# Ledger of designs, part 45: designed miniproteins, single chains, continued (5)

Each design is a single chain, and the fold is of that chain. pLDDT is the mean over its residues in the fold that is shown.

## One batch from the design tools (miniprotein)

Design m17547
Fold by ESMFold2-Fast:
Structure m17547 (fold): chain A 88 residues (1-88)
Amino acid sequence: SVEEQALKLVEEMKELALKTKKEVEKEKDVKKAKEIVNKTMKQLLELAKKIAELLPSLSPEAQEQVNKGLEEITKILIEIGEKINSLE
């Protein structure tokens, strides 16, 4: 279903963000940490574009589930930014 496709894309984004957070937490070089994040942000943007194309076809309930997932991903990205700022 379109709903299942959208939720799977959100799960992929969350897994990518968590993997990136773990990799950044192990990195001591701020330049390398920024390169890791830049690569991840490009991949997240492509996944977000796919989700955006599906959103108008989702029920309001499914849209709310996607939005909650994106909010969780945003919180992870904020934590990644805080880790990088702590290295500078």
Scores: mean pLDDT 87

Design m17548
Fold by ESMFold2-Fast:
Structure m17548 (fold): chain A 140 residues (1-140)
Amino acid sequence: MEALQQQLLQLQQAHKERLDAINEEIQKLLKQIEDLAKKNPEYRSLIDSGINKVKETLQHVSQTEAQQIQWLQSDPQKGLEQVLQDEKETREQLEETIAEIEDLAKKVPSEIQKYLRKLAGLFSQMLQDESGVIGFLLSL
């Protein structure tokens, strides 16, 4: 049990570090998109709505990750169950966020579209990392 707990905590810590790096890049892009929205006031409301949903998705991912680490520290069995239960919701939220960013990109000027497409790419990297971690856990 102790060895399994240590392996699961190491996996979650490595996962968190990868998500934190992606989140840093997303935050930089969000600031650039927000600055461009201020220069294009006709698109501001549309872009602000999209950015708010992105921020909500990032908050959900961060909170779920923190809870999973706490459960794995206190009870590895319950922590694993929680990760598996939350996996579908996190994937669905990431996929919906990617689709909404891509839809928003079609409705804005090319200068903003470029940043939105880069943002969608970063969320695709998050989805790929989540899929890799869960695939490993399901193989246990």
Scores: mean pLDDT 81

Design m17549
Fold by ESMFold2-Fast:
Order: C-alpha cells, then sequence, then structure tokens
Structure m17549 (fold): chain A 66 residues (1-66)
C-alpha cells in the first residue's frame, strides 16, 4: 500500500530522531495495519522480533508519542 507524502515525511523525521531506518519503520506500520497490533506484553515482544526491531526501539517510539 502506498503512503501519502505527508505521512512519509513525518515517518522519516521520526525515524531519524529515534535512530532507526525508514524501511524498518515502514515494516512496523504495515504490521500494525495488517492487524499486528500487540495487546499484551508477550505479543509486543513477539511483534518486535517479527518486524526486526528491538524492544528498546518500541520504548523509544512510545516515549516519542508521550
Amino acid sequence: MPLSPEVLEKLRAFAERVGMSLPLLLRLIRAVIDGGLPATEADRRAFAERVGVSVATLERLAAAVA
């Protein structure tokens, strides 16, 4: 699925802030859209491994939203 230019720009800025690559962030978003939203702590860990990111990266993502 193609992303809007506005969303892509926001994702790029966010990726640079948290020190991750844009392709990695896009994989994360795709997994969430495809119903991969984690409901439990165990599911979050499995999700992180499945997408190829660390739990620390997910923590930084959560902190950026707060």
Scores: mean pLDDT 61

Design m17550
Fold by ESMFold2-Fast:
Structure m17550 (fold): chain A 81 residues (1-81)
Amino acid sequence: VEELEELLKKMEEAVRNEDFEGFEKLAKKFMELAKASEETKKAIMNRIEAARASKDPELRRKALEAVVEDFRTIVEQLKKE
């Protein structure tokens, strides 16, 4: 859980710094540590790829922020255990 919280903070920083490559690497590590299903991993990676392809900085940022919020929900669920 602590490692997931640290990754989440780094992902938020990557969004602020417009570091798309760093964000993608952090998201992959997060999903691996969180034991996400293959279906979930595929869906998230497809969303990240779609954001990259948009070329609209505002839409790209909003899409990445949405991924961060989904991951924050996962961390909160794990904390209840």
Scores: mean pLDDT 78

Design m17551
Fold by ESMFold2-Fast:
Structure m17551 (fold): chain A 95 residues (1-95)
Amino acid sequence: MKRVEEVKKMLEEAIKSKDLVLFLEALKKAIELIREGVVSAEEVAEWIAELMEKVTGKKVPKEAIERMAKDLEEAANLSEEERKEWEERIEELRK
């Protein structure tokens, strides 16, 4: 029921713990919400920016937020194959 709050919580936890796998899982759920029309890519980019500011204490420039929104919109249109490639790249970096 509170899918939006769950995704925000996961993003915050991932950013605080530097857990890239958890961050990607949260990002996948956020992208699903964008696809369903529950939230916009711009809203999700603003969430990430606000959480980063809260966790790191550094301001996120407006241009960076706009870039993230475009990246999220593009990610919402990624194929299953492209998403799998991203997962494999992250797994390699984790090692």
Scores: mean pLDDT 75

Design m17552
Fold by ESMFold2-Fast:
Parts: sequence; structure tokens; C-alpha cells
Structure m17552 (fold): chain A 70 residues (1-70)
Amino acid sequence: SMAEFLAELDALAKRYLGKPVSELSLEEVREMRRRLEEGIAAGRQYPGLAAHVAETERDLELVDRWIAMM
């Protein structure tokens, strides 16, 4: 649902940028996307982090879907 989607984005916004999704500009969302990409690249160096990398890739897909709707 849209409510579940927005709740997931809000959790990501608070985790990476320290503020709710309702207060994010498009530039801040793009910065969050960049940080997720960097986290994926760094995590791929460690086989023990494969599950964490997969979770971060799903988070990146959520952010990409949101940017596409803006």
C-alpha cells in the first residue's frame, strides 16, 4: 500500500538523513540514493555482509521508485 511504502521511506529518511520523509527535498532524496549505492559497493567487499547488501539493494529500489513518482 502507499502507507506501507511511505512508512518504509520514512524509516530510511530518518536512518540516513536524520529527518522524516515529509521534510525531504528531491536533492536530499538523491543524496540518500547516493549513500545507499556507496553502502552497497562497500558491503560487496565482505561475503559475510551478503544479506545486508541484499537488504540495502531493496532499500535502493524503494528510493528509485519514489524518485520516479516525483
Scores: mean pLDDT 84

Design m17553
Fold by ESMFold2-Fast:
Structure m17553 (fold): chain A 74 residues (1-74)
Amino acid sequence: PSKFYVVLGDDEQGLEMARQLDAHRDSVVQTLAQSGSVLETTLVQSPDSKDQSIAEYVRATLRALEEAARRALE
């Protein structure tokens, strides 16, 4: 199967993109399911980051999207 990659950082841009993915998750999942693509997600974390809240939100959003995409292929 084709692979679709989502790579987000633990920065403000990654946070904003995660918010957009969360808001449009059903549409993204439907598009991926129609193409038969396997979703691969990666969070790029800064080792020097003092604020883990952004990383936690982005990680949770990516995991939810990956799980929803997986279920849509069942």
Scores: mean pLDDT 79

Design m17554
Fold by ESMFold2-Fast:
Order: C-alpha cells, then structure tokens, then sequence
Structure m17554 (fold): chain A 71 residues (1-71)
C-alpha cells in the first residue's frame, strides 16, 4: 500500500533528487530505459523511507521496484 505522503515532495527533497539525477545523467548520458527506471524508483524509495521512517533497502523498496512506476 502506498501512502499519499509520497505525492508532494518538499523543496529540499526536490533539490536532492535533481542533484542526484543530474550527476547520473552526466555520468551516463545514454542509459538504458530499464536503468533509468530503476534509478528513479531507488530515489523515490529513499525519499519515502526518510519521510515515513521505513527501511529504504528492505521489502518496501523491493515492492516499489516491482510496481513499475504507477501513477
């Protein structure tokens, strides 16, 4: 189950995600579509974990990866 708290990131969370995405793109300008999806899901899982206090590398992160970016 996904909680609504993941829908509206704070400015600080947005800046962190932009910085991480920029570094990823600069290091890998033509990544595969699968790689980009996994990277994005990993960033979202970490942001959600910090917000709600769950383990970002545990079952919740695995579940987000398996969900294939809905919404």
Amino acid sequence: LVEVGTRAPTPAETVERINAATAHVEANPNPSPEDEVRFGLDLMARAVARHVGVDPTGPHRARLHASAVPA
Scores: mean pLDDT 55

Design m17555
Fold by ESMFold2-Fast:
Structure m17555 (fold): chain A 93 residues (1-93)
Amino acid sequence: MEEELEERLKKAAEKNKEKVEEADKIAQEAAEKARKLPNSYENTAKVLAEVFEKAGMKKAAEKAKEGTKAKTEEERKEVELEIKKALTDWLEE
């Protein structure tokens, strides 16, 4: 599953360079905002949700919001995987 998702992401990135540049810009904005907050998964998830929603990545934003409830490593891993799936789907559009 993860290897298949990685292959899909790589192919989508090659096909949609403009979307990749947009995603990279979004990632930089999220990193700058997160850097100003106390280092916690909840704060990072909140920042990601706001940035994804502002960028029109509705599914990724919803998954990031679920991340604010994640209290265990397993839950956080699931949230990260779901966000990655949502981003891959968005790039494939």
Scores: mean pLDDT 72

Design m17556
Fold by ESMFold2-Fast:
Structure m17556 (fold): chain A 78 residues (1-78)
Amino acid sequence: GQKTLTSKDGVEVKVLLDEGSIVTGTVTVNGKTFRIFGDSAGRTFEVYDSNGNLLTSGRIEDGLTPAESGALAAKKLA
């Protein structure tokens, strides 16, 4: 399902979760599209561009899902 997050600086981040997932999804911010893959067991996330290149990875913060953590990281790349 689609979820909209608002960052601390007021930028709207749209996350389209893959069916039944809280760890994988697509993020659109500033006209750029990113793929997110979260490792819920490892508490990490990865952000990929539309061509499949890894752009960044990080640890999931407490209180956030893997998809939300990746979406906020993708916002900084756009």
Scores: mean pLDDT 71

Design m17557
Fold by ESMFold2-Fast:
Structure m17557 (fold): chain A 63 residues (1-63)
Amino acid sequence: MNKELAEDFLEAMKERLEELNVPEEERELLEKMYEKAAELIKKGEDRDKINEEVEKLEEELKK
């Protein structure tokens, strides 16, 4: 399994959530969402696709 890739993704997501200063309730929901994305990484999804999904999520948060 791609555990290291999943850990890198989770670390990046946590850093972005801190930068956006997301409220605790929204942060918990987003953490569940990116945990699902980490499962996709463990299943061997391409890192480029995962990064693209992360960027889309960040744009949604900023709007």
Scores: mean pLDDT 69

Design m17558
Fold by ESMFold2-Fast:
Structure m17558 (fold): chain A 90 residues (1-90)
Amino acid sequence: SEEDIINTLKAIAEGLLELSKLGMLPPEVGELAQRILDIIDDPSLTYEEIKERVKELLDEAAKRYPGLQPLADIIKTVIDKDKKVTLGPL
């Protein structure tokens, strides 16, 4: 469902931000995670607008920092596919 996608994105972004704050991940990962959370928390955005903005952000981040490509791919998988994967929380 749409709520499952948003909740999964939020959990991923919160985890990445926490790891970045602990110095376990580069600051660029924490910045990306914060920007994802800002998009999710924007009450003016529809679900479709959230998906499009997050995808654009991921493409920009991976273009700037190729090392972020695997992370971008994981997050894109979450955005693009919810109905076929009825697995529990990550």
Scores: mean pLDDT 80

Design m17559
Fold by ESMFold2-Fast:
Structure m17559 (fold): chain A 110 residues (1-110)
Amino acid sequence: SPIQAAWKETERLFAKFAYAVRLKTASQDQLIQMAEELRKSFEEFADLVIEKTTDPKERKKIQELREKGLKYTDEIIDAIRNNDWDAVLRYLDELATVLLQLKQIADKVL
C-alpha cells in the first residue's frame, strides 16, 4: 500500500533524526537537512491518509495532526538554528505523539 510505504519511510526518517539528536552524531546543517527530509515525508504521508479517508470527523483529525506535525517540525528546525536543544527534544516528543495518532487513523484505511 502507498500509505504503508509512506509510513515506513516517515518512521525510518524520524528514528534516524531522533538518534542523531540524542547521540549528538550530526552537525547542525546535517540535522536541519534530516528535519527537512522528515517534514517532507510526514507531509506526503499525511496527504495520502487524507486522500483515502472518507469519514468527515477522521479527515478533520488528520488535517489537525498534519498542521501540528508541520508546526513541530518547523519549530525543531528553528530550535536547531538557535542551539536550543531543550526545545528540539520537547518538539521531537510532540512530533512523536502526532505520528502515533496519525498512524492509528491510517491503520483504519489500510
Scores: mean pLDDT 90

Design m17560
Fold by ESMFold2-Fast:
Structure m17560 (fold): chain A 70 residues (1-70)
Amino acid sequence: PDRAARLTALHDLLEAAEAGEDGAVLARQIRNAQAKGVLSPEEAAALIALAESGDLAGLRARLRQLIASL
């Protein structure tokens, strides 16, 4: 995947999560990022599980970790 597109998608997801977006909206955005090839299926599944379970603190931490590892 394109590193710049991946970084943009991860930052957009983190901003949405920090703004208190609904977990279902976050899960949809994560699926869209996977469809665009900027997230692996494993990464998308883990992030969707956090969003749908309401673990927004875990979601934010995981997104920051992915950004830091680029």
Scores: mean pLDDT 84

Design m17561
Fold by ESMFold2-Fast:
Structure m17561 (fold): chain A 78 residues (1-78)
Amino acid sequence: MTYTLVFEGATDEAAELAAKVAESFGAKATIERGEEIVITFEGATELAARTAARVAAAHGARVKVYEDGKLIAEFEPV
């Protein structure tokens, strides 16, 4: 399964922290910077993806979590 995190209003810091969290669970993270920041995780579990999204939301990002292109969770900034 491939997990994708799409960031709205994110800082580079929030994206880098999310990537680091997923990598700590053994996933491979790829960050793409464009009009929005997108992080793709290979070899991730749902727990790793959701944990990365929560960390980014705690740093002011709105994060949508996709599993194989399907939206499974959305985290609002706190």
Scores: mean pLDDT 79

Design m17562
Fold by ESMFold2-Fast:
Structure m17562 (fold): chain A 70 residues (1-70)
Amino acid sequence: AERAALLAGIEAALRAPPLYLLERGEITEAEAEAILADPEAMRRLAEELLPGEGREGFERLEALRAELAR
């Protein structure tokens, strides 16, 4: 239960940036889906939103997700 809850939280955090932009009407559903399907596009978006920190933070969450999935 605990590991599954942590994974769900990390997955939500990793998907949050494009979904937040979609909710605000700043991007289309197709654009959000394209970003969510492309890990490099996600890392780039994270860096654009938090310059100097976003990519590093996103990559840390990806690493933690991979660790918890095993």
Scores: mean pLDDT 79

Design m17563
Fold by ESMFold2-Fast:
Structure m17563 (fold): chain A 70 residues (1-70)
Amino acid sequence: MEELRAEIDAQVAKWRAAGLAPEAADRLRAAMLRTAEALEEALRTGDMEAALAVDERLAAEIAPAVLASL
């Protein structure tokens, strides 16, 4: 989890450098962290359906936020 959080922060920082607004960056970071926590729990329990639901959440929650911010 900690290592994944650092990767998320690094990715958001790159998007900030590319022009992503600070408020949008904060919302995106929070969404990615929630998604990462859900994925980690799904992988820990072996719940493949929960892991697939995380991919759907990425498409519905994170991708539109990034596109709207660019």
Scores: mean pLDDT 69

Design m17564
Fold by ESMFold2-Fast:
Structure m17564 (fold): chain A 95 residues (1-95)
Amino acid sequence: MEAEEEARRAAESARETAERGRDASGMTGGAIAGIGAGVTGMLAGKRAGSEELAREGAEYAARQAEQGAERARSEWGREGGRLAAEGARRVAEGA
């Protein structure tokens, strides 16, 4: 469907933007951008009715959140990353 193709393009574009932004914004900004890209892909997939795209987006968000948590040196940064990863994984399992 056209909506599914649009969702796929949106997810891919968001992911590319997050990867590019990670180099410029540092560890915390990169993790947040990556999580945002994954969530964008997940929501676009859900809107298009594609469980596959929704799950892929949620999984990408979870991976970026975990990487951000591991790289963050502050306590709050690590905790935020872990919570985001947990939330994204629950959505991926439910999608």
Scores: mean pLDDT 62

Design m17565
Fold by ESMFold2-Fast:
Structure m17565 (fold): chain A 76 residues (1-76)
Amino acid sequence: MSNAEIAKNLMKAQAELMGRPVDEEKVAAFGNLPEELLQQMVREAEEVARMVGLPASEFETAEGAKRVLRAAAEKL
């Protein structure tokens, strides 16, 4: 899975957790961020997953990303 796909899953998960509608144009824009920024977002997301005891592979789906973000909100 690409860094862009992980970033899109994070955006979808965040929108759902905040009770906001998923904006497809904003999700697409996240996939078009500079690669350096995408790499930083992925590294930070992997660190959060590690801190909450979940595998980085959770970010391969929006549902998995949502689990990591929910665990982070409860524990961090």
Scores: mean pLDDT 78

Design m17566
Fold by ESMFold2-Fast:
Structure m17566 (fold): chain A 80 residues (1-80)
Amino acid sequence: MDIEEMKTLLMAMSGDLLDPELQRLVIRHRRLVKEAKSLRDKLAVAEGEEKKQLEEELNAIITEHSRTSSQLVERQRELQ
């Protein structure tokens, strides 16, 4: 998964700030993207047990990010 591509998509999605729910989802999604990038940077230099722990944390963040992305798309659809 390309974090930069996802970041670009999120910036495009954040055009409508009138809805508080949409704004909250955008903020959450951006936080998750930043956290995933930080974990990937740490994972690049990690070894042994630390690497396994970071991979598990990254997978959890990716899962939450995917869910938040789906909620963002659906909310934007509702707002039309």
Scores: mean pLDDT 73

Design m17567
Fold by ESMFold2-Fast:
Structure m17567 (fold): chain A 79 residues (1-79)
Amino acid sequence: MNLTPTSATVGQTVTLTGRTKEPGAKVKVIDPDGNVIAEATTNKGGFFKVTFTPTRAGQYKVVVEKGDEKEEATITVTA
């Protein structure tokens, strides 16, 4: 998937934008502890936008799922 930004800082509001191959797919932002902290759905062109504010440093996953299709990307959050 295409995703920006790929890095963020704790306490900053992050607006993620991305594009996947799958329209109508579920987008989840998962914190380093495995909690889903934000969700979105891709539009008919496979684009998504999701906003979240990270409360801890670490690797956050962006997971896009539709049926048997799954894409993952990682965002690095620093203190």
Scores: mean pLDDT 82

Design m17568
Fold by ESMFold2-Fast:
Structure m17568 (fold): chain A 95 residues (1-95)
Amino acid sequence: MEDEKIYKEARELIKNTKSFEDLKKAAELVSKIKDGRKRTELFKELNAKIDEFAKKDPQKAKEIRDYIVKLDLEQGEKFVREVLEKRGLPPPPLA
């Protein structure tokens, strides 16, 4: 239910992007999608929109890409946690 709602909201926001704030919000929504395939698809669409905006403001485009890297790192931390949980080990500290 939530995944489908987030997917639709993120895709519409990417399609109708008007500002760097919209790109940042779209990145946050895409990062919340639990289906890895759908998440990857939307990140590809998001990156294409960032490339369009880079023509107007390359510095702002870089800031958005840096933000996506931060979101990707947070996603990687969750993956490590799941692997540890499967083995019955505590998650690493995420300070």
Scores: mean pLDDT 73

Design m17569
Fold by ESMFold2-Fast:
Structure m17569 (fold): chain A 110 residues (1-110)
Amino acid sequence: DVEAVKQAALAQLDKLLEEQKKNDELLLKDIDNSPTLTPEQKELIRKGIEEAMKIFEEAIEETKKKIAASATPEEIQQVYREQLIKAGREVKEKLEKGFDEAVELAEKEK
């Protein structure tokens, strides 16, 4: 039943979004509570996390639309895999950029 596969995939995407939001909230709290990061470093990392979260939310929404338009279980699986791989890459790039900019700022203050 293609409809059952769609519902399962949509439920899993909702769970992934909820888990990612929770992880981002914990990460932001850890950054804010860091005794070694400067206010400027915290802002760069926070911005990176916020941009990464926006990309992930948009990717989940787009994936849901593509799954809704899919006609076979194979199409649903392909859309799910391709969109999650792409989203994971883009999220990683935004997070790494924020941390790299914070490290560069720290090195310039030595």
Scores: mean pLDDT 80

Design m17570
Fold by ESMFold2-Fast:
Structure m17570 (fold): chain A 59 residues (1-59)
Amino acid sequence: SKEEEAARAARAAEGAEIRAYLAGMPVAQTSRRGREAGRAAAERHGLSPEELRRADSLL
């Protein structure tokens, strides 16, 4: 449905924002706790395992 498509697009956009935020953080300034929190947030927003791995690899 259009509502389901809009919801998926909204989640994808939110996931992209999370990934962009994580990618903008210098690794040396990102704690292990921060990386774990970012990964958990990405999972909650329905990112694919591949997208989640990419988000994690940018830290």
Scores: mean pLDDT 60

Design m17571
Fold by ESMFold2-Fast:
Structure m17571 (fold): chain A 127 residues (1-127)
Amino acid sequence: SVEEARELFRRGDELFAEGKLEEAEELYKEALRLLEKYAASPFDIGMVLFNLGKVLFKQGKLEEALEYYEQAIHLFETALGLDPSNEEVRAALAEVYEALGDVLEAQGKLEEAAEYRAKAAELRATL
């Protein structure tokens, strides 16, 4: 169920905060599978993809983190298109742009990193 997916996501967040990266990744992947199975909102799916990207970034898996962040951006942009006034979606989109900038900086792509940080700042200026 979607409720089971939300509980797995919450437990994954607890494990991530504890530094249990591999266990957090497993719970986020299970949450993602359930959210996709039950056709959950783009925002709910985007949040799980964003946290998967964060876990992978902490593990040093930069290319995999980038892929999950790009997927999360697409879903947050979809959610924002459905409700442009949604401050939670805009805040989440700003956070993933900042996280994408961190990955790009770690890859030495400083110019591209600056572009995404600018996008995050623009979104935050209107929150």
Scores: mean pLDDT 88

Design m17572
Fold by ESMFold2-Fast:
Structure m17572 (fold): chain A 64 residues (1-64)
Amino acid sequence: KIDELQKQIEKLEEDIRLLEETRDYVLATSPPEDAEHLSGLLDEEIERLREEKERLERELKELQ
């Protein structure tokens, strides 16, 4: 259980990092209006993954 939760947390950390890199790329390369819209969608997805990570971290803490 603990090992599985740690692996899921690590996967979420990687996915969050990749989405953050994608957001930075969009902000650097897109026109301001498009960048605002697209970064908003990416920020929503990043926040969703951060919430999932926080939930798994809480579960991990309860098992330790």
Scores: mean pLDDT 81

Design m17573
Fold by ESMFold2-Fast:
Structure m17573 (fold): chain A 99 residues (1-99)
Amino acid sequence: MKEKLLEAAEELERIAEEAEKAETGEEIEEELARAMGVIAELADASTKEQAEKLKKTAEEGGKKAEEAGEKEGIKGLAEAVAEMARELAETARELAEEL
């Protein structure tokens, strides 16, 4: 479990870097889908409590991304998705430390 959480955190950090470089909505959607895929796989392998924490972080990040997209367009959406991926990576690392 711990190794899987750390691998997920590393992948989420890479997703954040790619999202920051995204210049189109399609590129941002691709990175968002990748992040959600990592979280889905991780949640399936997690305890109920760990899965709830990951889901909450993803839901809060998603709301911030929607608001940023409406206010600042593509640039705001890209920055918000990158921030969500980083927060998910930190949550995964915190869960790994509890093990």
Scores: mean pLDDT 80

Design m17574
Fold by ESMFold2-Fast:
Structure m17574 (fold): chain A 83 residues (1-83)
Amino acid sequence: MEEGKELREKMIEEMTKVAEEGRKKGLPVSEISRKIREIAERIGKKTVELVGEYTRETTSRYAAENILKVGKEVDEEIKKLQE
């Protein structure tokens, strides 16, 4: 359980950092989305699916600012799935 929590926190932190740096560097939204999905892949298919869905919706329409918010929502959904 603790390792799962640590992994989720690290994943959200890395996703937040990648999205923020990508936005500052002017990376394409698709590139930022790819990097976030790669990070989420480390904790399993369900997390990758959730990140992919939320990131695709927000990233294709909005900048990294929304991706940072989605990262928090993904963390909450992961916590629900693990109960």
Scores: mean pLDDT 60

Design m17575
Fold by ESMFold2-Fast:
Order: C-alpha cells, then structure tokens, then sequence
Structure m17575 (fold): chain A 93 residues (1-93)
C-alpha cells in the first residue's frame, strides 16, 4: 500500500545518507547497496521474514567486502545503521 512505499522511501533516504558518508569509489555500487539495504529494512519494519531480510543484508555486505567496495568496518556500520533505520520505520508506522 501507500504506507509500504513511504516506509521504503524513508529507509532509502536514510541509508543513502550513510552510504554517501562512506565515500565509495562506485556510485552504482552505492546505489545498489542502498536499494538492497532499504528493501530489507522495510521488510523488517513491516513484519516480513526478518531472517530472510537479515540474510539479504549479510549477503550484500559480504559481497561488497569481497569485491573491495567496502571495508569490514564500513560493512559493520551499514549493518548497524540498517537495523536502526528498520526500528525507526517500525516506530513511525
């Protein structure tokens, strides 16, 4: 519904701000990460399959680290921020 779209837009904006702060070398990688993490945060916030969403987050972040797009520390920060954003979205619904 409209609420799900607004939840995703909020999550994407917040996660994109974090991704931008990391100053990644690839804008495409940054956008793909923001999209995946925002989608997972939205799923968690709306009461979807949290285990599946967490696996998607870990898969995306581990791939980015393996490809040299993120450091382990940046991946940890993005995981923590994604969880925080999911909680914020949940509280606003």
Amino acid sequence: GEEASKAYEYAYKKISEVVESLKLSSDLVGRDLADTLAGSATDIALGGDEESAEKAIDSALNRAVSNGDLTEEQARKLREETRRVAEEVREKL
Scores: mean pLDDT 83

Design m17576
Fold by ESMFold2-Fast:
Structure m17576 (fold): chain A 94 residues (1-94)
Amino acid sequence: MAERLIAEKRSEKPITVKAGETVTVTLEFTAPEDVKDARVLVRAIDVKTGEVVAASEQTIDLKKGEKHTVTFTFTNPAAEDVEVLVEARVYAEE
């Protein structure tokens, strides 16, 4: 089925992640509609290169008007410190 983007949330500012450091980022969004098995794609994007440093997919049930929390834990695999923006995109099937 085709997917529809229903919500998007980014970290408010870039996060500095040291070489080999593990960080946990929490993003909150309000569900615009009821969705069963919504797909959540979370990506950490290097602000310098635009490359995806880490990504995960989650499936969640959404209730309209409720706040949902997405938690993303990743380790910087690079030999140097990176600055990343963490972005969550929420998709519903049509």
Scores: mean pLDDT 81

Design m17577
Fold by ESMFold2-Fast:
Structure m17577 (fold): chain A 80 residues (1-80)
Amino acid sequence: SPELEEGLRLVRELDTLLQEADKAIENKDYEKLKSIIERMKEVIEQLREVAKRLSPHEREDLENVIDGIELKIKKYEKII
């Protein structure tokens, strides 16, 4: 479905942002890390909107992905 394809695109964007966040931490670039966290939060909000339009099973899978990323964001926020 177009909704599932959009959801998967947003998940791929989040994966890229997580990799960029890890590199920012390695480089001690905390200003860049802060910017990446703000973008991740925006993508998560879009992903939550997409999740509401999916089947119950697909929604649960995306919600589990979101929960995992939110935990990672909380860890990143402790570094800033």
Scores: mean pLDDT 88

Design m17578
Fold by ESMFold2-Fast:
Structure m17578 (fold): chain A 85 residues (1-85)
Amino acid sequence: SARDALLARARALLDEIVALDPSLTPLAEELMRLLEDPAATPEQLFAAMRRLSDAVRATGDPRLEALMDELERLVLQLALLREEE
C-alpha cells in the first residue's frame, strides 16, 4: 500500500540519519515508534518530528538537513492519509 511504502521510506531515512549521527538515535527511535503506532495522535507525531528536526538543525550538517527535509514531507503525508481513501 502507499502507506506501507511511505513507512518503509521513513524508516530508511531515519536509519541514514542515525548512521550519520548516532547521538540522534533516541529521537529517531521515538519518531519511528510513533509512526508505527496506530494510536499515536498527530500532535505526538509532529512533536517528535520537531524535536528531531531541532536536533538536526543544531548539528549544522547539510546532509542531515536534506534527509530531515525529506523525512518531514513523508511524515506530513502519513499524517494526512485518511481511512476513507
Scores: mean pLDDT 83

Design m17579
Fold by ESMFold2-Fast:
Order: sequence, then structure tokens, then C-alpha cells
Structure m17579 (fold): chain A 94 residues (1-94)
Amino acid sequence: MEYTEEVEELLKELVEEQEKLREEILTNSSKEELVKKAEELIEELEKEGRFEEAERMRKLLEEYLKAGDVKGIAELVSTGLSTRILRKKVEELL
């Protein structure tokens, strides 16, 4: 269809990396470490001019903190890291 074989391989690798990052973050990170990592990802998005993504991530972080949802914070961090990896791989393909 619309994807090349190379893009399909990269998507498979990204999914595997995201699953590994999520499990590692949930198992090995404290709440304080997760919050710091989320704040670093938000600051990076703002520096890249991605203000809407940064604001959305900040609001989700605030909601998860109010709810005491450490797993939600971990998923937010995992998703942010996976998106960063995808952006770099796409830039190398272009």
C-alpha cells in the first residue's frame, strides 16, 4: 500500500522500542524521576517550537499528578521518548 518495506521495518522497531521503554520506565523509575523526565520533554518541545504539544503534555502531567497516577506519567514519558526517536529516524530517511 502506502508504506515501503523500509518504513514498515522502522515502525516495527519503534513499537518494540516503545514497549521496552514503557516496561523499563514503569519498573525502574521513581515518581520524582518520571516527573523530571516529563518536564525535560516538555522543555525540549518548547525549544523546538512545538508549543501545542508541550502544552498538551503539561496538562496531562498536571492531571496525572492530581490523580496520583504514576503509571499515567510513565506512559506520557514513554510516548514522548518514542515520538522523539521517530522524528530522528524520519529526518534520516528524508
Scores: mean pLDDT 73

Design m17580
Fold by ESMFold2-Fast:
Structure m17580 (fold): chain A 67 residues (1-67)
Amino acid sequence: DPLDDSIIRAIVQYVKDKNPGKLSDEDIEKIYEEVRAELARDGASIPPEERPKWAYEVAKKVAEKLL
């Protein structure tokens, strides 16, 4: 696991909090699943200290498509 699940959940919650009332619980789960999938694919190639920022950028892009 390139990034702790608790950190991924915190990132997704932060994206939700930045978009109050605009993302459903289904949208939030979709963002979480996409971040996990991208981390499983490419996360190991990213320096550990940069993974939270990278995961946040993925979460933002997915959220933008759902908004």
Scores: mean pLDDT 84

